# Designed miniproteins, single chains, continued (3), part 116

Each design is a single chain, and the fold is of that chain. pLDDT is the mean over its residues in the fold that is shown.

## One batch from the design tools (miniprotein)

Design m11852
Fold by ESMFold2-Fast:
Order: C-alpha cells, then sequence, then structure tokens
Structure m11852 (fold): chain A 71 residues (1-71)
C-alpha cells in the first residue's frame, strides 16, 4: 500500500510540475520550463514504469523537453 500511495503522490506532483513547465514555456521562460521538467522526470523515476499514467506523463515530459530544446 505504501508503494501505491507514494506512486499516486509522485504522479500528482509530476502533473503539477508539467503544468508549471507548460506555463513557463508559454511565457518564454525556457530555463524555468527545463527546471520544472527535470523535477517532473525525477518524480516519475520514483514510480512504477509499467504504470500507464507514468508512461503517459513521461511522454509529455519528453515532448516538452524537445520543444524547449528547439529554442
Amino acid sequence: MQQQIDDDVNLALAEIYLHLAKQALENGDFEGARRDLEKARELLDKTDPSNPDTQRLRAEVEELEAEVEKK
């Protein structure tokens, strides 16, 4: 149960950091976006990689990282 609770918390926090990264990117704060994406990735690394939510959020992080690198 602790592992599931930890995963739920880490997934929720990762979504928050993804939201912050998207906001930073929209505002032209590419450094802030990259920092928030790093935090999201760190949180996702603590979750079960076979979890569909982990896989979805990782894909979103990778997409935003690619967008930041284009700038």
Scores: mean pLDDT 80

Design m11853
Fold by ESMFold2-Fast:
Structure m11853 (fold): chain A 154 residues (1-154)
Amino acid sequence: NEELRKELEKKIKELLEIALENAEKLDLKEAQEVAKKLTEEALKLLPQLSDEQLRDLLDNLDRFEALVKKAYPEMSDAEKAAFSILELGTLAAKMYIHLGEYEKALEVLELALKALEKIREKEDTPFVQAMIDIVKVRIESIKEVIEKKKKEEE
């Protein structure tokens, strides 16, 4: 469904704009580069996804956005950058998982974690720390899947 792909592409680009704007305010070029790379990966994978996979990604993104929507105007530049980078990394990772590419899902989450740690160095808030904790939990979950699959292939 081209309409579902266009809707997800629009949301990905909106997250990129938030990440770039707020990372620039923090003088974090590395975070801007990570946001661009995560976006490039997500957009590259987008044509390979089924309609069911696209709906799953949109539904999960919409639920998370609804939870933070009321708080977004009150968030700091660091919190906005952290939120957008976590979402971009999570989207790219979920796309790779849908395609069975677990090692690549791990790589994009580790890239997101690196950017989040740089953001925390500029401004350490409970929200920024929560974004780091979320990506660390996701990294460990994917590592467990990779190890289990290696044992099944033996």
Scores: mean pLDDT 87

Design m11854
Fold by ESMFold2-Fast:
Structure m11854 (fold): chain A 65 residues (1-65)
Amino acid sequence: MKFEVGDEVVAIEDYEGRAVGELSLKKGDKLRVLEVPSEDWVLVENLATGEVGYVPASVLEKIPK
């Protein structure tokens, strides 16, 4: 996986959550990785709103430390 728990990531595109437990994102949102259950899905917290949910890994890019 490109992501680990505790990583800071940024949304590279808008995403609309379509199922229970999914999070909606706007391009440029900063998030923290909470869990990485698969290579396709990541549980994240939006650092501006405090909202938590699953998003596709494909809409995220890791912010270098």
Scores: mean pLDDT 79

Design m11855
Fold by ESMFold2-Fast:
Structure m11855 (fold): chain A 62 residues (1-62)
Amino acid sequence: GKLLAKAIRDYEAKTPEELSLKKGEEVIVEEIIDEYHVLAKSLKTGKEGIVPKEVLELLKEE
């Protein structure tokens, strides 16, 4: 299933492939890319991109 997660802090995208998030924004984790990064989709904006795992808190596995 997909993981539901929440941003625990603001994150500003550093490249076009990354996703900017605001603290409290909920995302679906689409794919685990590596030890430090996931591909996530914002439920607020519908945008998809790479985010550091460290800015996310796991809420629920679907």
Scores: mean pLDDT 81

Design m11856
Fold by ESMFold2-Fast:
Structure m11856 (fold): chain A 63 residues (1-63)
Amino acid sequence: MKGEIYEAVKDYEARLPTELSLKKGEKVEVLKEVSDNYLLAKSLETGKTGYVPKSFVEKVGEK
């Protein structure tokens, strides 16, 4: 996939089966922005796909 790479800024525990759990520092590929608050993303570490809150991730390379 050719999405933007984001990094988890803190741990996130999935609240629903459709959500992705993340550990701080985990990289994800953004597949789609689904709302102002959520992204559909794929974990680069586990290969799992799910929804993540935008407030829990930061775009890599903006430093």
Scores: mean pLDDT 77

Design m11857
Fold by ESMFold2-Fast:
Structure m11857 (fold): chain A 73 residues (1-73)
Amino acid sequence: SLEEKLIERLTEVPGVGELLAQRIVGLIMGLIKAGREEEIEGVVRDVLRREGLEHVIDEVVEIAKEYVAEAKK
């Protein structure tokens, strides 16, 4: 599934564990279902800052954007 692929991809990012990846993916999928895709970048950035992972924010955001584009098809 899209969710499983995104979780696997995010866990490859240094500092991003499986539980954090699952939480981020859950938030992304919720925003897509609500038609609030424009908020995904801001929400992902906020979550990673709270986890002390500021240096991987841009990488995670780019990964999320790729998967959001696929989910909109």
Scores: mean pLDDT 83

Design m11858
Fold by ESMFold2-Fast:
Formats: structure tokens, C-alpha cells, sequence
Structure m11858 (fold): chain A 95 residues (1-95)
């Protein structure tokens, strides 16, 4: 029963926690650091995390904007289940 607006609000809140300078982007390196602190990524290498991020960073500028961030989270979760996506975002915010 989560609306698209509620899902977007959760992602936007998670995104804003990593966007420390408020320019609307997160650096690939900052995102890797956050992901490595999450239990679900403990077994991932820096190379595997970089590969996922580079796939989401379509323009290759070394930063992730909000739409690219949503794409990355969907790839990481491996599911279109909005509940799983929201739960993942909450865990990222708790980091």
C-alpha cells in the first residue's frame, strides 16, 4: 500500500543524508563508504560496489543524482518490491 510519493519521500530522505553539501548529488566514493557499512554489503568488494554505482552513473561524472540513486537501490535490492526498497532506504538512513 505504499504510494509512489511515499517511496520517493523515503529515498529523498536517505539521499539527503549523504548529500552533505546540498548540491543534489552524492559522490561515488561516499556512496561506496556508506554501502560498506551496511550488513548486507559486508561480503561485497569495493570493485563490486563500484561496478553497481558505475552502472547507475550513466553520464560517468563520478556522482550520483537522485534518479540514478533510485536506479542503484533497485539494482542492489534486486526486486521491484516497494516494501524491500523502503526497508533498504531506512537501513541506509540508520548508518
Amino acid sequence: QLTEEEIEAFFKEAFSLFDKDGDGTISNQELITVMKSLPEFKNYTDEELQDMIREADIDGDGTIDFPEFITLVRKIVGSDDNEELVNFSIRMMAT
Scores: mean pLDDT 70

Design m11859
Fold by ESMFold2-Fast:
Structure m11859 (fold): chain A 95 residues (1-95)
Amino acid sequence: MKYSEEEIKKVFNFFDKDGDGVISAEELYEALKELGYSDEETKELVEIILKTADLDGDGVIDYEEFKKVVSGEVPLSKEEKEKIDEVIEKTLEKL
């Protein structure tokens, strides 16, 4: 795994704004805006993250789904992987 379990948990907790153990599309949007992404970039990233991490299609991302995407257990395109890696790195730098 490129990131440690502790790093993945820290990033998840940053996006999980209300601490309910799931990340909604609204929480993703808010957190990405806090990281300095534009409205257009944020919308694109939310769509990519939900497409790749919302494995059961319920419109939210739990910790297990998030961990699978970050750990490389979900097949990603090179572009999707680079964008997700950038978001994780920016989050860790801000924490």
Scores: mean pLDDT 76

Design m11860
Fold by ESMFold2-Fast:
Structure m11860 (fold): chain A 129 residues (1-129)
Amino acid sequence: MDVNRTLGGYSPLHVAAYKGDLEEVKKLLEAGADPNAKDSNGRTPLHLAALTGHLEIVRLLLENGADPNAKDDNGRTPLHLAARTGHLEVVRLLLENGADPNAVDDEGKTPLDLAREAGHEEIVELLSA
């Protein structure tokens, strides 16, 4: 199985991570899929799982060597995306796995700035600690 074949710039692992298909993510990683593969926007599967709040997929990707500090084409890390979208437990898990809370995107914004702009008060409190 060619686990790194792209469909419209996405690997199968990107698609499974975005859709929340945990069993497909497990199968693809077991088959040697690259958890750090980048799509056409510079996003890894971890970026997409963090964006969509799929906590168990975030955990599985990190356990399989996903970089919590990978930057997309806008300089955004998975932590930026989780903070912007309000996924508190994903933010916690990323921080526990070495995500940099002080990383700045290409607009000079931290994950804290994005959480504040989006009104996610519990994430603002967590990132301000």
Scores: mean pLDDT 89

Design m11861
Fold by ESMFold2-Fast:
Structure m11861 (fold): chain A 95 residues (1-95)
Amino acid sequence: MEKLKELNEKLFQAAINGDAEGVRKLIEEGADVNYKNEKGITPLDLALLNDNLEVYRILVEAGADLNAKTKDGKTLVEIYREKGSKEEALKEALS
């Protein structure tokens, strides 16, 4: 449980940072590409918000759910539009 949680948290950071090689390695180690935090945010959401196209592509090829929504039924991109800032949207998504 703890090792998988650590891998999933590292996958979130790799998606935010655009670390394509890190994403590939974490998936190979068993990270869940469809992992949702308590707000329903996925690694795919974070890659999209940060314009990390290569990471987005890797996650999609690994089976990421393209229709993933937060518990409020919103996408992370919709939260970004409401806040007007990527930094504020990420703070809400990760807190």
Scores: mean pLDDT 74

Design m11862
Fold by ESMFold2-Fast:
Structure m11862 (fold): chain A 128 residues (1-128)
Amino acid sequence: LHDAAARGDLERVRALLAAGADVNAADEFGTTPLHEAALAGHLEVVELLLEAGADVNAADIFGLTPLHLAARAGHLEIVELLLNTPGADVNAADINGYTPLHLAEIAGHEEIVELLKEHGADLSAKPL
């Protein structure tokens, strides 16, 4: 499932989920299929994984969520989709205290910065 999500292979993701693959399976680094799809910019795969019950707030071993990865990578539509998912934590902090908003600012993605702020992201919390 991870490889198919990372590659954007929508039909393989669909087939694996239909065959009972664990949508929230984490590898040795805590990476889930949702992390892979969000980082790679595969919007339709992100949509399918969320519909299948993927944990929008899944954190890898560095505390990075799919929202951190999409924000850092500049995937505006995926950031929007993740933020509109019920229970999404817009202010999730990684192991260094960086939130998705911090990563979007560092990467220079101004449109994503504004979108995160509209959803309650706060820059008053500084990295550790």
Scores: mean pLDDT 84

Design m11863
Fold by ESMFold2-Fast:
Structure m11863 (fold): chain A 87 residues (1-87)
Amino acid sequence: MVDIDGNGYLDSDEIAQLMKAFSLFDKDGDGYITTKELGTMMRSLGQNPTEAELQDMINEADIDGDGRVNFVEFSAMVSRLPAHKFQ
């Protein structure tokens, strides 16, 4: 399970778990996934964000509005979710 250390930043073990999940959806190895895949990836991590939570994360991460997020943006989004959602 992913555990957030209380400051909104992910531990190295949590980052490694997210990298593994991200790589599963990054078919081309280009370092990006689509925003549609984000919800499926969150479920793979045992997370169940609401539509509002997903939209808030997408709006913040997808600055260019291209419908794609990189690993840094993805990990930042996960770090904003309450820790209890991962337990």
Scores: mean pLDDT 64

Design m11864
Fold by ESMFold2-Fast:
Structure m11864 (fold): chain A 61 residues (1-61)
Amino acid sequence: PKITATAKRDVAKVGPAILGFKVGDKLEILKIYEDGTAVAQSLTTGETGLVGLSDLEDIKV
C-alpha cells in the first residue's frame, strides 16, 4: 500500500531538490528520514523531491 499525504500549505519549489506544491495537492511518500523530512512524489505534477513532514497532513499508510 502507498503512503499518501495532503499538502496543508503552499510551498515554492527551491532548486532541483525541494519539491514545490499547493495546498490540497496529493503526495505519495517514498521515504521518511529521522529529521522530519521525506522524499515524496506529487500526484498532481509527477515531480519528486524533498518535503517537510510539517507541511503535510492526513498521512496514511
Scores: mean pLDDT 79

Design m11865
Fold by ESMFold2-Fast:
Structure m11865 (fold): chain A 64 residues (1-64)
Amino acid sequence: PSRLERLAELKRRLWQYLREHPDASRDELRAFARQVAAELGLTLSDAEIDALIDRLRAEYLASL
């Protein structure tokens, strides 16, 4: 799969995790994102992971 397809998969899994665990801490989301990125073979910096989490968290809250 392409890098874009793998990023879409990471975003989908994080979105599902947020729906199942709406009170998840930043540390929990960061750990989950790192694990999924590794499973998908994505090389992401900690800053990139944090930016992704912040964006998805904001999108999740806007969806409520």
Scores: mean pLDDT 82

Design m11866
Fold by ESMFold2-Fast:
Structure m11866 (fold): chain A 60 residues (1-60)
Amino acid sequence: PLARAIEDYEGKTEDDLTLKKGDIVEILEVLDGEWVLARNLKTGEVGKVPKSVLELLEVL
């Protein structure tokens, strides 16, 4: 599924994904209650990000 970052998120660990507001990500896996594994489609980077900073959307 695709989602959009609704705010900037600065990764706090090496495993975290850093996002800028408006970045489109592909959700790869739901890891834990509040966290997902996602790919930033702008940078190609993969990492963990809180679900709270994402808005689920359909691009196609």
Scores: mean pLDDT 77

Design m11867
Fold by ESMFold2-Fast:
Structure m11867 (fold): chain A 92 residues (1-92)
Amino acid sequence: KEELVSLITAAALAHLRGDQETAERYIELAVKKAEELGIDPEKVREVVQAAIDAATQAYNEALKNGYSESEALRKALQAARDVAEKGVDELL
């Protein structure tokens, strides 16, 4: 569970930074981990997209509220992890 949550969170942050190659690598690792846990890979891809959306929203809201880019990235990390943890829990 923890490893899958970490991989999904890492994928969302890589995507937010514009590093698509690294994001795709983390997504493939998350899919492999999901198979080991008996989780449908398509469901994991849905959680990845939700984490990306949450990270992007948190980042943009933080910037609008006057936070620095470093603060915005920290908030994006927390949003992505919260969504990933909830999504993985719902699938287990």
Scores: mean pLDDT 83

Design m11868
Fold by ESMFold2-Fast:
Structure m11868 (fold): chain A 113 residues (1-113)
Amino acid sequence: MGEELLEAARNGDVERVRELLEAGADVNAADEYGRTPLHLAARNGHLEVVKLLLENGANVNAVDNYGRTPLHLAAENGHEEVVKLLLENGADPSARTINFNGMTPEDLRKLAE
């Protein structure tokens, strides 16, 4: 179930994400890099999946193995509507990565542009 939820979130499959969460999938499941469904949906700009995951208790400030939050990944990839939604749901804009010279989401957003 966790791997299927991670894949559905990565692909932006809103209906599949909903079905898996209703079946009892862990909304905060992590892959081998510590990335949650929220990380993968945010990275790929899947706004409706991000919204659904947050409504189901996803940790908005979850960190992967590199200290990156979903906000870092959305900002790095230029997904402004996802960035806005994450901030409205309590994402920390001052969080710093551990392996990328302590970059903030704002630093990564500037690199994407």
Scores: mean pLDDT 81

Design m11869
Fold by ESMFold2-Fast:
Structure m11869 (fold): chain A 83 residues (1-83)
Amino acid sequence: LSRETLQNLLDYVQSQVDNDTSLSPEVKKKIQELLDKAREYLEQGNLEKAKELLNEAISLLFSSLSDEQQQQFAESVRRLVEQ
């Protein structure tokens, strides 16, 4: 994945976390910690570590969503990854 794709994915996941009122505070905190670390690695140019942490955040968020939200989230992530 390109740096631009990783940044777009990170921004998308961040917006989903910020706008979701149904996520528990504990889950939000864990995802936020992963996103913060991914952002730090992305800024350092370590795309591989940024991707690993972002994938962990995506997986945790996805498993915490309702069935309808999961479908929308997966489609949005797919569109951002496909160039």
Scores: mean pLDDT 81

Design m11870
Fold by ESMFold2-Fast:
Structure m11870 (fold): chain A 111 residues (1-111)
Amino acid sequence: MTPVEKELLKAALNGDLEKVKELLEEKGADVNAKDENGNTPLHLAAAAGHLEIVKLLLEEYKADVNAANKGGYTPLHLASFYGHEEIVKLLVEEYKADVDAKNEYGLTPLD
């Protein structure tokens, strides 16, 4: 993982929308970069409840809505687990996220 990708993952987790924009637009960061656990920027933004970053990643940068981390968790699993209802609705209704995806425990996002 490059230093730029590490900054992108951190910015997505921390809700730093301007830094996310800079890294994707000016530095050419991979929108689907993965951390040590296989989390993408979309996983981290969804887990942390950063709706505007989730929108940016999906609308402008076509982030993989169904990316699975090392535990088989998708962004939808994490948004649902942490109770981010607006992000859950966005992922399911607008981006057709896979509601049947199973993590390592055989759980779907809405279980």
Scores: mean pLDDT 88

Design m11871
Fold by ESMFold2-Fast:
Structure m11871 (fold): chain A 77 residues (1-77)
Amino acid sequence: AALREAFKQFDKDGNGTLSLPEVVTLIQKVSATGQNFTEEQIQQIIAAADKDGDGTLDFEEFVSLVTMLGALHLFEA
């Protein structure tokens, strides 16, 4: 639910995709609220997200990106 709501808020034109600048903004907002990402880490995440170089992410790619972000601060119990 929360990921879908976030995607919907950033997908302002409702076409089902996010541009790379919107993804960068999301990563920076997440960093400001509890995750400490360096500029280098942000660039690495962007490179991983934009594998096909079309400058957009669909919802499935967005979920994968957020999961990767979470993995930096989550440990298995």
Scores: mean pLDDT 63

Design m11872
Fold by ESMFold2-Fast:
Structure m11872 (fold): chain A 133 residues (1-133)
Amino acid sequence: SELRARDRLGRTPLHYAARNGDVEKVRELLERDPSLVNARDSLGYTPLHYAALIPDVEKAKETIDVLLEYGADINARDDLGYTALHLVAEAALYGLMSIEKAKELYDYLLSKGAKDYADSHGLTASELLELAE
């Protein structure tokens, strides 16, 4: 099965489907192999990390909902210790995501059980969002 195929970045088809907000493909892939839901790429990113960075906030939420339905860890940490919550705040800080979108996704992720842990510099996602303003 090509479901476990990894590219040079360690990404599976599920990572790309999540990144693209292709909700139907995410569901199809997880119904065939739900064990892929928390698969880590070469940076430690899970499909949930990519879903949180989808440019369309409605599509981001829909994709995250499907991943959570199949057992995605909302508090999964990448190789730098960053959760999806941290990545949303970092994207706002670096101007890759609007502050309004980042705040909406921040509140949404908290509503789904995300914890606002301090990163390796002692900063929470909330504090990073304050710096982006």
Scores: mean pLDDT 86

Design m11873
Fold by ESMFold2-Fast:
Structure m11873 (fold): chain A 87 residues (1-87)
Amino acid sequence: SAEAERLARELLLAAMLGDLERVRALLERLKREFPEEALAAINLPDILGRTALHWAAEVGNEEIVEALLAAGADPDARDLEGKTAAD
């Protein structure tokens, strides 16, 4: 849905900004309001193929990385440069 995609884009921004509280709130809302779309939304790539997990790893926020992984973020997802969050 458009709303789940909006929340996914907000999750990307929150991960980029290192906003742990907002990441947790968005993950909880996705699971509660859009349970069938939550996994896809959590793994939504941006225009560069980067997921919220890629951005959290780049920022170096371990708590956000762990929150995303616990929520079902794919550690093997590759961006447009062929890199995973661990690369």
Scores: mean pLDDT 88

Design m11874
Fold by ESMFold2-Fast:
Structure m11874 (fold): chain A 70 residues (1-70)
Amino acid sequence: MVKLSPLDEKLLQAVALGRLDLVRRLLAAGADPSAVNQKGETALQLAERLGHAEIAALLREAARRRGVAT
């Protein structure tokens, strides 16, 4: 199994665990806020599904600021 970046994988794990502090650090380190998990869920969709509203808001803002389209 190949991932684009270890940072993207860590971001998805941090979102799943509800670790807002870690999500912030990974995004600052260049993690892709549009990264998708094995189910095709973006980090944002994962945060929304798990009810991590603050993480979801952070991910939306990060994606908007970088101008990523998807």
Scores: mean pLDDT 75

Design m11875
Fold by ESMFold2-Fast:
Structure m11875 (fold): chain A 97 residues (1-97)
Amino acid sequence: MTPLHEAALAGDVEKVRELLAAGADVNAQDEYGFTPLHLAAAAGHLEVVRVLLEAGADVNAQDIFGDTPLTLAVLAGHEEVVEVLLAAGADLSLVRL
């Protein structure tokens, strides 16, 4: 995990912005294939999701199981995050429940 993964999981919007400004890779994948967007979506951190998407996060990034940030948001019941991801171009055909 990178510092950006940790900040995204924690919902620390200020730290996410600081790390992105310092050149952090918005699409970095951890050992499970999770991007910062996967972790923010799973945790329901709406503001972090918006910041990561604005910074060029891949809305359709797949983890090692083929799950996208949209799948994790749906499974966790984070309706507002689901709406934001769909508006950003999340591919519903990649959701397997």
Scores: mean pLDDT 89

Design m11876
Fold by ESMFold2-Fast:
Structure m11876 (fold): chain A 59 residues (1-59)
Amino acid sequence: MAALGRELRARRDAVGLSQAELARAVGVTVATVSRYERGEVPIPAAILERIEAAIRAAE
């Protein structure tokens, strides 16, 4: 979880997406994105798929 969250944060930052922009793209709150990036909560498979799609679209 922690390693996945840190990797997600690094990739999001590398493509210039803010936490708010990612949250809007995947349909969650900014607080939820922050908790995913910290590894505090598991990322559901459907949300992870949307996160990956949003990051790829920003590349």
Scores: mean pLDDT 79

Design m11877
Fold by ESMFold2-Fast:
Structure m11877 (fold): chain A 63 residues (1-63)
Amino acid sequence: TELEGAYEEGYKEGKEAAKAGVSLRDLSQDMALKMKEMLENGVPEEVVRAWVRGYSEGVWEAY
C-alpha cells in the first residue's frame, strides 16, 4: 500500500542518516522539516504520518 511504501522509505532514510552519524537533534529537525514540506506539497496526512513513523523507527534501530 501507499502507507506501507511511505513507512519503508522513512525507515530506510532514518536508518541511513543515523548510521551516517547525524545527531539525534539534527535527525529530529530534518524529520520535522521534511514532514512540513510534504504537507505543504499536498501529501495526505496519513502518508506523512506513515513516513514519520518509519523514519523514527529507522533512527532508533541504528542508534
Scores: mean pLDDT 84

Design m11878
Fold by ESMFold2-Fast:
Structure m11878 (fold): chain A 85 residues (1-85)
Amino acid sequence: MKVEIKSSMSREEILEKAVEATGIPRELAEEVFSVADSTEDNVKAVVDGFKAKITDEQAEGLKNAAIALVARNRGEEKTVEIKKL
């Protein structure tokens, strides 16, 4: 099943859906989200730094959720789909 995340959602709702879809610990997801006010490249670099602690599928899901959060913070419309793991 896929979990849909929209940039129109709150930061907290995006975080909750990312945790639900990927099974990543909330603390780890929150750490990645703390940099989501920056560029997509910064988010990718942070997620890549966590590869030793998470699976590739979890990393892709978390990256996509963080991209939606960056779009939200910029006032852009974005919808991402994350495969539920």
Scores: mean pLDDT 73

Design m11879
Fold by ESMFold2-Fast:
Structure m11879 (fold): chain A 70 residues (1-70)
Amino acid sequence: STPEEKLEQARQLSKQGDEEFSQGNYDEAENLYQQALEIRREVLGDYHPDTIDTEVKLGLVDIKKAVSKF
């Protein structure tokens, strides 16, 4: 796959993760964001804004999963 195709895949995965997150499906959102993060780290590197934004989204999922247990 080209880098452009990989980034489009990451965009779609992140969008699906956002949809699952909005439905409270945090485990599904986590898996989708992790896949998007792996692609973005590979193609864009660790310090790209899109990579960092994906890491922030994963942090929010972790907070939601922790809070939902109480």
Scores: mean pLDDT 88

Design m11880
Fold by ESMFold2-Fast:
Structure m11880 (fold): chain A 153 residues (1-153)
Amino acid sequence: SAEEAIKADPNNAEAWLNLGKELLDKGGKESAEEAIKYYEKAIALDPDNAEAWLNLGLALYLLGKYEEAIEYFDKAIALDPDNAEAWLNKGLALYKLGKYEEAIEYFEKAIELDPDNALAYLNRARAYRALGKEEEAAEDEKKFDEILDKKYL
């Protein structure tokens, strides 16, 4: 287990990262707050781990701390600019802040990096609808459906 790995070597950054992920998977505010402490430990041991910065941002996003989440998504993107998930999650945080035009730009980048990312199309459609862009929203919803049809056929 991640706890056993930490007991054997408390400097194992990956074990702290994995323990944080296990807590986020349980859900709830208390688990997200505790996961942050383990992600901070992982980052202190390995500051170049893009996944640890991404997951710290995700935990903050789940706590409604969208501006702080964006700061850590920016660090994840700087370390691994080809990770579509980091671009997608920054777009989601921008969307929560009502920054719909900016959110669309980050969803576009996520789609460029991973054209099969159904969730990026769905969230870009939501942002287009928030701006009254019904035609663009409908096009992205169609692409979302096409991706799901290919994945489950």
Scores: mean pLDDT 91

Design m11881
Fold by ESMFold2-Fast:
Structure m11881 (fold): chain A 60 residues (1-60)
Amino acid sequence: APRTYKALVDYTAVTPDELSFKKGDIITVLAREGAWLKVQTSSGKTGWLPAAALRYLEEL
């Protein structure tokens, strides 16, 4: 099932396929593909985050 998270800090995308987010943004993890997470923001943007970026998110 998709898991929903709240961003604890701002994050700026390092690669073109990554999403940037701001502190307080709601982020849904749709899938995990190895070291990458397929994610969607509440604004409807879809993209990727490195699995290590979970450290910046709080599970809701």
Scores: mean pLDDT 82

Design m11882
Fold by ESMFold2-Fast:
Structure m11882 (fold): chain A 66 residues (1-66)
Amino acid sequence: METPVLAVAVKDFTAKSPDELSLKKGERVLVTREVDDEWWEAVSLATGKRGLVPKEYLEDLGPPTP
């Protein structure tokens, strides 16, 4: 996916493995890839780090293009 989707963390998420991305509630991410039905790969806009996040911890903000 070339055009990432903007999403926001609805709760704090603590990474349980080194390939996962820790997030704080209210942190915005760009979803770069849907890995499966449960996990998305995202980039933190605060830190620039990339990792896996459970989709249930993210709320899709829709298409952010003006």
Scores: mean pLDDT 76

Design m11883
Fold by ESMFold2-Fast:
Structure m11883 (fold): chain A 69 residues (1-69)
Amino acid sequence: SEEEEIKKKAKEYLEKGAKALEEGDEAKAKEYFKKAYELLKPLVESLKDLSEEEFIKAAIEFAKNLLLK
């Protein structure tokens, strides 16, 4: 339940980050992706080996694929 709420909040931050990127605000997008990373890292084992910078880079690339397809 609590874990689901945290994941939902992280998804909201990822969506806000993608929106900011679409609006040309890369700094704001990175801020939201950082918040998503902080929320997800303790819950997602595969993220423990990824740095914040690596996660943000991957999130930006994923968001661009959603915007440019």
Scores: mean pLDDT 79

Design m11884
Fold by ESMFold2-Fast:
Structure m11884 (fold): chain A 73 residues (1-73)
Amino acid sequence: GLAQLQEILSDPRRRAILEVLATGPRTVAELAEAVGLSPATVSRHLRELEEAGLVERVRRGRRTLYRLTGDPR
């Protein structure tokens, strides 16, 4: 619901991750470098964003990418 979205988007680290993903799909390592967080911290936030339906995982060959839900890229 709206309250859950407000709570998720209140965290500046989650907003930073979503802003990077708005530019295109990224790996955990690419997101970690872009937002200045550890891969473990990014993975934790991505899990919360995925559970909220804001982000999805996409396998591209041997790579796992994350993208905004519904992003055609």
Scores: mean pLDDT 85

